# Designed miniproteins, single chains, continued (5): the designs that were tried, part 99

Each design is a single chain, and the fold is of that chain. pLDDT is the mean over its residues in the fold that is shown.

## One batch from the design tools (miniprotein)

Design m19437
Fold by ESMFold2-Fast:
Structure m19437 (fold): chain A 87 residues (1-87)
Amino acid sequence: SELLERILELLEELIEKVENGEDPSEVFKRLEEEILRALLLERDPARRAALEAIGQLVSQAHEYYLQGNYEKALELLKEARERLEAL
C-alpha cells in the first residue's frame, strides 16, 4: 500500500530526528495527518484496528516528546514501527 509505505517512511524519519535531537514537530504533524487519512480510507477491519493502535502510539509519543520525555517517545515510536511492519 502506498499509504502504508508513506506512513513507514514518516515514522522512520521521525525516529531519526528524535534520536539526533532535531525538531520533529513537522514530521509528527505529517505522520498524524497520513494516519488519519489512512483510517478514513481503510475498509478492512483488521487493518483499520492496527492503524488505530499505531495512531494511538504516535499520539502518546507526541505527548511524551512535548513533556521532554524523549526516551519514552522513542520507545512508543519504535513499537508503532514494529506494528506497521507486521501489516
Scores: mean pLDDT 89

Design m19438
Fold by ESMFold2-Fast:
Structure m19438 (fold): chain A 100 residues (1-100)
Amino acid sequence: ELEKINEEIKKLIEEILKNHEDKKKTAELARKITLLLVEMVDLVNDKEFADYVRKKSDELGELLEKIIFNKDEKEREEAVEKLKELVDEILEEALKKLKK
């Protein structure tokens, strides 16, 4: 299930990039990403992982803002790649907690 959540978040990131000029759509997609991260935290059920995701939430928010509000297409694409890397790091930490 964690791998499915990871893939859904990545698809939502790609949809935000495609719809970056639609503020209502990007806000709805960003909310879905937040709910999927909450679901991942609940599935892992580990306080250290929850704290890790909380610390990463600021970086995730900054990268989402760059995708939505940056006027440079190259900088938006770079923010997408960094955000996907961050989401993969979150998955890796989740899987480490489950393999205890």
Scores: mean pLDDT 81

Design m19439
Fold by ESMFold2-Fast:
Structure m19439 (fold): chain A 87 residues (1-87)
Amino acid sequence: SMKEELLKELEKELEELKKATEELIKAMEEAGFPQEEIDALKAAVQAFIDDIKEKAKTADVEQLKKLIEQAKARIEFIKLQIELIKK
């Protein structure tokens, strides 16, 4: 079904977000960012993922598309932060 395909796409985007966040954490550690800032980033990303997963449980097709776009936007933001840190 379309809903099952969108749920699989959302799962893939959340895994990509986790990978991008791990890369950002590594870049922050190598750049000497305070541990408190790294911990805050980790907590914020986990809270975002948990919120998306909770919303996905009752989401219709249009809501799932919006959740996927929100996940993609967060991934793009994280990737931009990595580029800015790496110069």
Scores: mean pLDDT 90

Design m19440
Fold by ESMFold2-Fast:
Structure m19440 (fold): chain A 106 residues (1-106)
Amino acid sequence: EISVKQLRQSKTLEELIAELQSLVEKLKGKAEIQDLLRYLETKKKAYSKSAYLDIKSILTLLSKMGAPITEIPKLYRRLLGEGANVDLLNHVLSTLIVLLEDFLKK
C-alpha cells in the first residue's frame, strides 16, 4: 500500500509537470515569464515553510498572467491529498523554472 501511494504521487507529479508545461505555452510576453521566474526563485527559498502555499501561489500567478488555472486543480488536489512531500514540490518548482527558461529561448 505504501508503494502504491508512492506510485500515485509520482504519477500525479508527472501529470502536474505536463500540465504546467502546457500552461507555460499559453503565457504571453517574455516580460511576464521573466517576472514569473523571479517570483518562483523567491518562492523556492520559502516553500519549505508550506508546500500548499507554494503550489497555490504558482497557480494564482499563472492565472494573473493569463494561464487557465482550471487545468491543474484536479492534480493539485490529488497531490496534496496523498500527502505531498516538500522535496516533490521542490522538484516541480525546479522543473517549472527550467521550462520557463527554455520557453524564453523560443
Scores: mean pLDDT 52

Design m19441
Fold by ESMFold2-Fast:
Structure m19441 (fold): chain A 95 residues (1-95)
Amino acid sequence: SSEEREKTIILFQMLALLSEVDLIISQFKKHKAPKEVIDKVEKIQKEMQDIHKDVLTNDYSVAEMRQALDKMQQLVQEAVDLAKKALPDLHIGTV
């Protein structure tokens, strides 16, 4: 159904956001960012993983999944902002 397709697209978008935060953490570790900053981004990652797991294990509507995706996007933005502050010479979001 069109609803099932829409849910699948949202799930793939969630996976993309999780991949982005994984990359941020790996860059922080590579460039020896302060442990406090790494701990903050790992906490963001865990919250995002918990949101994604809740979406996978519960029968969320498309609207509820979009709200979850919006929250994950806000969390990724927090991680990106931390990366820009701690690693200003790193091109976060460019491969």
Scores: mean pLDDT 85

Design m19442
Fold by ESMFold2-Fast:
Structure m19442 (fold): chain A 59 residues (1-59)
Amino acid sequence: DLSELLRRIADQGAAVDRDAFLSAMAPLFQRQLETMSPEQLAEFRAALDRFRRDATWLD
């Protein structure tokens, strides 16, 4: 469930940027996901979408 959500969000946020972003954020990301509500998860997804838009021109 959580892993599927994370994978889907990361894929939408660009595969290359996903690994770099998630690797750097892994400790905080994991702990926050454990305590996040569904609404906060949606907000995080929106943040990843914004990152995707900004980073889409990175390559």
Scores: mean pLDDT 58

Design m19443
Fold by ESMFold2-Fast:
Structure m19443 (fold): chain A 70 residues (1-70)
Amino acid sequence: GLGELRRVARATAGEHAELVLSVAGEVIRDYAGEPEKALAALRAALLQVLPEELAERVVDALTPVIRRLS
C-alpha cells in the first residue's frame, strides 16, 4: 500500500523522499492499471530533478511497489 511506497522512498531517497512520493503518487494516479507507463513516467520525471544515480536507484527500489499499486 501507500505505507510501503513511503517507507521505500524514505529509505532510498533520504531528504528527497517527499519529492519522490509526490511524483510517484501522481504517476500512479495518471497511469492507473498501467504500471510500466507509470514507471517510465516516474523515471523521466525524477531524472529532471535528481542526480541520475539516485533517480535510477529510486526507480529500481519502487518498481515492485508500483507494479502492485498500479
Scores: mean pLDDT 85

Design m19444
Fold by ESMFold2-Fast:
Structure m19444 (fold): chain A 85 residues (1-85)
Amino acid sequence: MSPVERRVLEQIERVKKRLDELLDRIRRAVEEGDWEAVDREVDRIGEEIGRLIDFLTREKASPELVEEALRLIQEVLDELRRILE
């Protein structure tokens, strides 16, 4: 594995952990009826996704690593949709 591939994989794993934490916070905020907290944490998810895409573009990540990141983004968006329904 190249140093770039390792760095990209490590960043994807860090982003996954942060996104999982943000989704958990959104679930609690929805249960509490705290729409301001929901809006704030949804905004943070968008920021994390944007930073990940930007990082992948700058690092010229391989198609396989881009696909892994896109799969993570899709899973997060699917879960967010489920929480907000």
Scores: mean pLDDT 86

Design m19445
Fold by ESMFold2-Fast:
Structure m19445 (fold): chain A 86 residues (1-86)
Amino acid sequence: SKDPLTRRAIEIEAEVSLEIMRASIALKTKDKELLKETKERLERLKEEAERVKKEAEEAGDKKAVETAQRAIEAAEKTIEELEKAL
């Protein structure tokens, strides 16, 4: 990819999507261990997305900023849902 930050942001967004699917399973099954593990993974992915967003803003990569922001918002929403179930 010509834009390495955009690629990294897309990869993080994809990983967040996979963890959202795992969160759905954990919520449906009421698996407290899976809920905790999924929350911790989403928190780490959110931190990575925030770092990528900052780097992208400094580099002027608008596509990476928008992609990272979507990943952050999706992770935050799912973390809040998981916290309510814990």
Scores: mean pLDDT 88

Design m19446
Fold by ESMFold2-Fast:
Structure m19446 (fold): chain A 95 residues (1-95)
Amino acid sequence: SAEGEELLRRAEEVLRTELPAYARETIARLNAVLTPEQAAELEAGIQAIVDETLEVIRKYIEQGKVEKAYEYLARSAPEIIARVEALVREAASKA
């Protein structure tokens, strides 16, 4: 549906923009300095979270379940944020 396609587009835009921004803010709060390799690993981890989330949304939209896609985004948002924080802490802890 057009509504489902717009939801997917908006979700992709927000997730690809906001999750890297949140990771940068978390790094700053931890006063952490990442090597280029650690930064690349963190970026790859965030991209995996984005791709997993968009795949679930896409599957709901393909099934005509646009309401389920909205419900999934609402309930998964705190978990996604926690996963990004965990990835930042893991990257920062590598000696």
Scores: mean pLDDT 86

Design m19447
Fold by ESMFold2-Fast:
Formats: sequence, C-alpha cells, structure tokens
Structure m19447 (fold): chain A 91 residues (1-91)
Amino acid sequence: MAEEEIRRAILELAKIEAKRLGISEEEAEEGAEKAAEAVLKAARDPAAGRRGVAVLRAEAADPSVPEEQRRLLAEAARALEALVRRVEAEQ
C-alpha cells in the first residue's frame, strides 16, 4: 500500500510540474517512475528515508509552493514515513 501511494503521489507531482513547464505527460510519467524507484531504494535505509520525509514535510509547509503540490508532498511524506517504519520494524 505505502509503495503504491508513493508512486501515485510522485506521478501526480510530476504531472503538475509538467503542466507548469509545458512538457508532455508521457515524459513526466517516465521521470516519475525513476523518481519513485529512487525514493523506494532510499526507504530501505531508514536514516535516508527519515531525511526524505523531513524534506517533503518542509516543502509541504512552504507557502511559496502551490497548494495542490503541497497536498501531494504531504501525502508522499506520509506514505514514505509508513514505509520507513515498516523497514525499521523488520530490523
């Protein structure tokens, strides 16, 4: 579940940026897949995962970031935190 939520949040964030930058949805989808793989690999290291959660939460709290993007960042942070906690519980 958390892995699917991370992939979905990253894809939606990439689509928002693609719309802002005028790039294709297909190109955004490819970038999102690579970003999701990197995030999921980082989550296997709890320390790196926690740093990622902190960064996403800081951006989600930044009023200069568009509200739609902030909501997705908050959702990505929640999903990443759940995944990191799962990895920690296994260790």
Scores: mean pLDDT 77

Design m19448
Fold by ESMFold2-Fast:
Structure m19448 (fold): chain A 62 residues (1-62)
Amino acid sequence: MLSKEEALEVVVRAGRAGDGAGAGAALHEAQKYSGVSPEEALRAVEEAGASPEAIAGVRAAM
């Protein structure tokens, strides 16, 4: 299992790559196994400068 910080990094990395579906899937795993809230993941992706499409993918997974 990833730590909360490692799980957030996976979501952010997918967001930076423009992979909205991957960011959403990573968020579901982070919530289930690492205690990441959807709000924390959305904030991290926005602060990292992810594309609008990636941000939309994270919001859709919330």
Scores: mean pLDDT 77

Design m19449
Fold by ESMFold2-Fast:
Structure m19449 (fold): chain A 81 residues (1-81)
Amino acid sequence: SFEEKKKKILKRMDKLIARAGQISPQLKAQVESEKQYIEEILDKAEASKDPKEREILYMLAEMHLISVESEVWVAERQQKR
């Protein structure tokens, strides 16, 4: 469902914010900004009455989430080496 997908994406972002915060305050602030952008995409999806537009916006939010996960993952690897 829409609510389940939105909750999963936002939960993953919250975990990324926590992980980023363990690395630096600067990275935490960056990931918090990325969460705001993802929330804007999800809010636009929720407001859309077109099922196709809704699916496209979810795909965009998920793709952006993957990009943020990659950034945090790279930063974590640099810290653990």
Scores: mean pLDDT 85

Design m19450
Fold by ESMFold2-Fast:
Structure m19450 (fold): chain A 80 residues (1-80)
Amino acid sequence: MVEEELRKLIEELKRIKAQLEELYAKTGDKSVGMMIKALENVIKMAEDLLKSKANKGSLETAIRFGEAVKKAAEALIASL
């Protein structure tokens, strides 16, 4: 269940990253570029945790962190 929740979150983060990449190509906005890098780092960390068969607590922490970054990215998109 926790693994599936994290996988679903990774898919959502990848979708948001693709949207930000399109915005960055059009605007050149540095805050958008920084958010793309933050999303890349979070996605990679989460995928590495799933691949390494990390414990439930680590996966739950990754979900909480990923949700926080997702909210920040969505707020940035809404402000543009």
Scores: mean pLDDT 86

Design m19451
Fold by ESMFold2-Fast:
Structure m19451 (fold): chain A 93 residues (1-93)
Amino acid sequence: SSEIEEILKEAETLSPEELLEFVKEENKKVLEEAKKLSAEEAEELLKKTREKMEALYDLFVEKYPDDTEGLKKFSELYKEFLNEFEKIIEEKK
């Protein structure tokens, strides 16, 4: 949760475009890390990443509630991340 607090503090200083780019880069790093892990370790990483993504989405809604396009893009990035992560887990077992 200390990690979530640090991420939220960083995200509060970002514009909508910067926050979407930040999410993209973090998702990419998490997917690459997941490839190196066991299926069980990857599942744990997924759980932690879901918590971080949900916190970032809630912050986006709070800070930019009228940015419907940004919120849609965030949701799309999250769905793409989940789909790719599921494929990585399936390939392990």
Scores: mean pLDDT 84

Design m19452
Fold by ESMFold2-Fast:
Structure m19452 (fold): chain A 100 residues (1-100)
Amino acid sequence: MQEYRVTTYILIGHEVFTDQTTLRLPADASEEEIVERLIELAKERVERLTGLKVEEILSVDVQSVDRVIDGEVRRVLSVLIEMKLEDGRRVLVLLDAIPI
């Protein structure tokens, strides 16, 4: 198992909400599988924060960078997601996933 520290930034209107959690995934998980889990997490956090359902995911932008952390090469994933809520509001979510 590989652990990821995930910092989530949720922008709604002019307010920014931040949260931090740990995701535990198989060490052989693909980037696509990690991104899919991050999208699920982002939806859960937005729905919990707003009390509204996410109606549509408008865009997903993924940036991955190999970074040396404590002498080891680690892949850092940054995922930017634009969502539409059931009331028509748009929400922007940035997730930074760092292996720990």
Scores: mean pLDDT 83

Design m19453
Fold by ESMFold2-Fast:
Structure m19453 (fold): chain A 73 residues (1-73)
Amino acid sequence: SIEELLREIEELIRERTERVIRSDKPAVAWAAMDVEAAGLTFEMVLKYPEKADEITERVNRLLAEARARVDAA
């Protein structure tokens, strides 16, 4: 389901965010996560085009929350 795929993306972003926080090159680690997240978002939109806006908004929110966590670290 779309909810299961969104949960998988959320878990991926969580794990990658932890890597960014622990990285000696956080900007590079963030860029890598950003590319991975964009690719997964694109694949989900192709699979569920009728949910494109919902998927994009959810992923953007998760990335904004991840950025806030990195900035607070």
Scores: mean pLDDT 83

Design m19454
Fold by ESMFold2-Fast:
Structure m19454 (fold): chain A 65 residues (1-65)
Amino acid sequence: HMSEEEAREEILKLINEIQDYLDKNNVSPELKKEFNERILEALQKSPEEALNDVKKIYEELKKKI
């Protein structure tokens, strides 16, 4: 299964992809702040749980925009 270090690297990659997606789709500053706050809350969990939560946030973002 994924190591803690691999999970952290995947999280950083996903955060960068989410930021790029928000910028490219001209998302409102208010909605962008909301998603970033959810990411920060996810990051307080274990790396593996944080990775799963960040993936769900990204999927939800794509469904909404």
Scores: mean pLDDT 82

Design m19455
Fold by ESMFold2-Fast:
Structure m19455 (fold): chain A 70 residues (1-70)
Amino acid sequence: MAEVEEMARQLGVSPEDARDLVEWRRALAREARARGELGAGGFFAKDTEESARKVREAAERWRRRREELA
């Protein structure tokens, strides 16, 4: 669960949100790897504030869409 804790700290989100983000990030990595869109590590190998911001923004967009579709 270290990855969840780290993401919660870095993005300032709850552990529950961080868990969702980690799972979503893993799913994206599998999909991108299968499509050959990302190199070794690809997006998740990029250690930048922008990468963290994109993950947070996408997760927030996903939560809002899911809420509307619920």
Scores: mean pLDDT 60

Design m19456
Fold by ESMFold2-Fast:
Structure m19456 (fold): chain A 66 residues (1-66)
Amino acid sequence: GPRETESGRRSLEASSSGDPKKAGEKGKEAKKLGPRSGEHAKRMGELGARDSGDKESGEAVRKESE
């Protein structure tokens, strides 16, 4: 079944179910680090490729994220 490949991760999920508070805090912490590390880099590359010659004020807001 599909759980065969995720057997290990399913075990971790089962453990988390015993203490839902830990799962909640983990989600909040990931939100702080995730978007800053991945999202800002993508934004910079995408915008740079599209408006290579014409930058707008929005560029400053994006750099603020880095």
Scores: mean pLDDT 47

Design m19457
Fold by ESMFold2-Fast:
Structure m19457 (fold): chain A 68 residues (1-68)
Amino acid sequence: MTPLEKKLEEMEKRREEALKQGMHDTAEHLDSAIEQARELAEQGDVELALQVLDGAFQWYDWQVQQQK
């Protein structure tokens, strides 16, 4: 499994958890990041795809911090 594939799977899990918790806006944001990262990887911009996912992880962690 590549670093990109691993991060995509982790992001998909976080999206599913957000949906289970009724955090629809958060889930939509994560879904958008997944889609953007997949498109960038398809275009050959794997490094930028990883940066998009890292940004989404940081944003999600910040959102979770604000909820507590």
Scores: mean pLDDT 80

Design m19458
Fold by ESMFold2-Fast:
Structure m19458 (fold): chain A 71 residues (1-71)
Amino acid sequence: SPVDVVYQRVRDLIRQGHSPRVVAQTAVDTARSLGFSDPREVAGQVVGRLLQEGVVDDRLASQIGRYLRSL
């Protein structure tokens, strides 16, 4: 699904050690490029899934969420 494309891209950036700001921006930009009407909501859902699956901890999820709110 298109959400899985955003998920895989964001997961790869996190595994490569990219900053929370870059992760947040790329999540929104990727969702927007795929035609989602609410790219920030999709990015938030992706971060929630990454947290649930243990790819990110609460601190990193919170940092990404703060940048998402500023976009």
Scores: mean pLDDT 88

Design m19459
Fold by ESMFold2-Fast:
Structure m19459 (fold): chain A 92 residues (1-92)
Amino acid sequence: SELLEQAEKLIEEAVEKLKAEDMVGFFQQLADLSDLMLQLPEEDAQKIEQKLLEQLVPYLQKNREKLRAAHAEAAKALTAAFQARAAAWEAA
């Protein structure tokens, strides 16, 4: 089906984002894939889930140190945003 082909393309794009260390792009592709999976028949959704396990999970496990570094930068940005928001609330 067209939806199954779109889901497979999103997995390929997600893998490319991981290889480029574009974590924001990676999570965006996963969000788009999740929305699409809600529209797939159960049997097709299971096929996509199997492809994710086979293609993404081993890559994530193998590159855990790089992913930890990316997560640390994201956590740092989130902490800065939270502190800025708290300071704005204190000033109000």
Scores: mean pLDDT 72

Design m19460
Fold by ESMFold2-Fast:
Structure m19460 (fold): chain A 80 residues (1-80)
Amino acid sequence: MRSREQARELLLVEASLTMVRIGIYLIKKYKDKLSDEELQKMKQLLLRRIDEAEARARAVDAPQALLDELAELRAEVEKL
């Protein structure tokens, strides 16, 4: 069973995944209205959030499916 600490860390990883997905959606929606500099700053912010979430997930031995989902989101951000 998940400990309270592991459950909290996994919740924070899931929250980060959700926030990154929202960020990708907003960038795609407003892409034509963003400068190249603004787009790059937003991409770097999302990539940093993914890196933090991956480190947190690895620290609590998160399921491989969650790590795979983070890798897919990273690839999607890089394609923006």
Scores: mean pLDDT 82

Design m19461
Fold by ESMFold2-Fast:
Order: structure tokens, then C-alpha cells, then sequence
Structure m19461 (fold): chain A 103 residues (1-103)
């Protein structure tokens, strides 16, 4: 379904961004793409009532946020769109963790 497709897309983007980071070629655009995919996954997860699916979405998004922060730190980039997507992801993660705690 859409959640599984979004999860697969995010995992592929994480892998690509991790390889670029390791090679020293990662950019703020790579961080932005990963964060946008994470936010799409998190928005889809808001419609889920399966605790296992919610947990997998939360874990994948947390990995995406950690990776994006590492890319920004190593590149020295301060991009408003990246900061905005990071903020959105943190809010969505807080909401989803609260929902998971009630399941």
C-alpha cells in the first residue's frame, strides 16, 4: 500500500544519501530529499492503526532525520527549506509517538 511504498522510497533515499555522505559528495539537496520523503511517510502513518507499521515508520523517519542533520553538519549548510522540513518531521514524530503510546 502507500505506506509500504513510501517506506521503500525513504529507505532507498537514505542508502543513496549515506553513500554520498561517505564519499564526501552529499549536499543540502540530498538532506532535503530525504526529509521530504520522511515527512510523506509520517503523514501516511497518521492514518495507520497497526502499532508495528507505526513503529517501522517512526524508526525509518528517525534514521532520516539523523542522516539529514549529519549532512548539514558536515556541509555547513543552513537552508531554510531543510530546517522547515526538519521541524515538520519533529512535530509529526511527536504526534505519532503519542498515538503509538495509546495503541
Amino acid sequence: GPLEEALKRLEELIKEAEEKLKAGTATAEDALEVLRAANELLRLALKEDDPEKLRRAIEAAERALDLAREILKKTGSKDFEVELELGIAEILLAVLRLLLSKL
Scores: mean pLDDT 88

Design m19462
Fold by ESMFold2-Fast:
Structure m19462 (fold): chain A 72 residues (1-72)
Amino acid sequence: MTPEEARARVNDASARYKAAKTPEEKAQALLDMADALRELGNTEGADFLYRLVANTYPDTEAGKRARERLAA
């Protein structure tokens, strides 16, 4: 992913999070944002969001993936 693509994905994920109505949609948007921040080299921001998703939405697919990202 290029830095420009990663920046666009952060913006898209932020917009999706604001529009999200379900815990599953919110968790997925935050996970996508964290993945994009990691690709931009913002490891601190990515780790913060992975922890937030894993702790707040543990039973969602995104929550499980966030936990896997933290374990890697």
Scores: mean pLDDT 82

Design m19463
Fold by ESMFold2-Fast:
Structure m19463 (fold): chain A 149 residues (1-149)
Amino acid sequence: SSKQEELDRHQAEADDYTAMAKYYQDLADKAFQLAQEKERQGDKLSAALLLASAYQAYAVASDYLAKAYEHQKNALLLQTQLESEKLSKEAAQSTPEESEKLNKERDELIKSSTAQIQKLNDEAQKHKQDAKDYLEKAQQYLQKAKELS
């Protein structure tokens, strides 16, 4: 179905953005470790430049995580719609007793999914803010590097 294709696309994009985020996080962690080593050696200029590079990479990683959470949210919304529709159709064709159980299962699914969708949205907004904060730190370390050169 078109909804299933859209769901599969959101899941694939979430996975891709998560992988990109990990790649940039690993780059950032490596640059951060090198910066600490340069600081121990008294090379303050190289340390500042590596910290600027690390925070820029953390900002990119956080932007990709925000995109991953948005796609996870959209995937969960589509999953909930598909399963809710299925439960409603089964309830309409069931005995009164089974219909009541299926309607309760649907209501519990909607309640649970609504809470998880809000959590995913909050995570996306947090990572968007983290990206801005990291970019500001990167600019501060670039300025410090200029003052040391």
Scores: mean pLDDT 92

Design m19464
Fold by ESMFold2-Fast:
Structure m19464 (fold): chain A 89 residues (1-89)
Amino acid sequence: SKEEVQKIADETLKIAEETIKDINETEKNNKLTKEQMLEITKLKFRILALKVEAYLAKKTNAPIADMKKILEEAKKLKKEVDEFINKIK
């Protein structure tokens, strides 16, 4: 249903926003090496691209299966970001 698609899209966008916030706080609070800065920047671009995909999927009322796939990708990317951040603490 449209309501289910919106709910999944909103959850995906929330995960993306939380992930971006975690990246920004990590950049602000840590002196990153050039290599770490490159890696975190790549992760940031990946989450921004996913946020765009989620927004477009929501706007076009994409099939629920496609929206669930985007949510799964968001959760996986958040885990990658969390693991990266934990290595530099």
Scores: mean pLDDT 86

Design m19465
Fold by ESMFold2-Fast:
Structure m19465 (fold): chain A 100 residues (1-100)
Amino acid sequence: EELEKAVNEILDKYGIHDPEVREEILALLKEYKEGKISLGGFLNRVKRILDEAGVDEKTRLKILIEISKAIVKYLKPDPLEIRSVEAFIEKNKELLEKYK
């Protein structure tokens, strides 16, 4: 599936090679796609997984931004959900600027 492929490519790009971490993120993506968790819930849980895996804040923010963009591109969610993810992307970009 295009979205799952995009998420795997993002994780590869940022050096997230741990199969347990990747499997947990993909399982959460499946729960989001099935409507079991909100987009915000998905993104917050992915952030926690990456933090617990020792991924630095700057890399974690970049991963979350790219995954958010992939979700908008491939799932084409409702306009309200798109606006929510755009706000999440903007907040994460603001945090990246603080790290420089």
Scores: mean pLDDT 79

Design m19466
Fold by ESMFold2-Fast:
Structure m19466 (fold): chain A 72 residues (1-72)
Amino acid sequence: ATVPQEELDEEVALALAEIAYAIAKRSVKLGRDTPEEAAEFLRRLADIFESKGYTKAAERLRQAAEELLKEG
């Protein structure tokens, strides 16, 4: 049994989304970006992922952007 390539691509996209969120949170903590700027970055990345069919990763990035705004 092998995972279909499309599922593997989505899992990789989800991992990249979590990494992007961690980077965004760190950037805000270090004063490199405002929460608003970091959230905009995550939303732009979500749009790119959604355009490629990575719907779950895009949803995660949008959720992460909202959480980032609540923590700032």
Scores: mean pLDDT 79

Design m19467
Fold by ESMFold2-Fast:
Structure m19467 (fold): chain A 87 residues (1-87)
Amino acid sequence: SAAREEAERLLEEAKRALAAGDVERATRHAIEAVTTLVRAGDFEAAREAVGEFKRAAQEAVARGLISSAQAMDAITRVGETLQRLLA
């Protein structure tokens, strides 16, 4: 679907931002990806997108690109966005 393609593009931009150490940009792209999928009614893909971002953020910590605290905050903000949109 167009929403899945857009969300995949946004998640790839989030991963590139993590590789550059730009956690705020990565978090914004991930939130936009999740929001796009929820608005399209694709709740399964939205949950998968949160999981994919979590894995990417944890990998960025493992590579020394961002701190554990930055990753935890970003993951929490993306997850809370999904929870708010589903309420």
Scores: mean pLDDT 91

Design m19468
Fold by ESMFold2-Fast:
Structure m19468 (fold): chain A 64 residues (1-64)
Amino acid sequence: SKEIEELEKKIEEIQKQLDELTAQAKASGYDPELVREMMEQGALLVGLVTKLLVAKKEAEKKEK
């Protein structure tokens, strides 16, 4: 499904951004603003994974 492919791509991009933010936070000695951005990106990642699971369930119903 195109929806599943789009969600997987977004998840990969957010994971990449989160890895970069984590590296920046460590380099800065855990700047509170960078830590907040990491938490925000983590929350977005959880939301996207949830949407991916729902999309996969809907695709299963349509392919039967």
Scores: mean pLDDT 81

Design m19469
Fold by ESMFold2-Fast:
Structure m19469 (fold): chain A 69 residues (1-69)
Amino acid sequence: MLSELSPEELRELARKAGLSEREAEMVVLYASEGKSLSEVARELGLSPREALDLAARATTVVNEALRKE
């Protein structure tokens, strides 16, 4: 679960996985802040599809992070 990672740790993991800083920020809002995918998309002016794509990329980062711990 991503709530155990700080925003800085999530950004570092995202960067290591090849995500941009903006994409890492989206992941932090979605996973760490507990906002819904729809809420994050609305706040940042993204479509739900774009937010879903970012969440899918974040799943790869989460899986790799869990293997470390």
Scores: mean pLDDT 67

Design m19470
Fold by ESMFold2-Fast:
Structure m19470 (fold): chain A 70 residues (1-70)
Amino acid sequence: MTEEEKKRVIELLNSGDEVDLALAEIMLAIMVKAGDYDSALETAREALKSPNPEGRKLAEDWVKRLEELR
């Protein structure tokens, strides 16, 4: 996973658009499936700073799931 891909996921989570939030979740799932667990977790943790409450909640759910998987 590239730094640009992480940045894109954070931008999608910050947008507050339902389609962008869904795309961010798909990208995080692809990272995990590709074995890039650490990148997915760090991206989700950074997204906890999102100004959008829906984006923050999605990030919180992902951090919890990823931490439980290890």
Scores: mean pLDDT 80

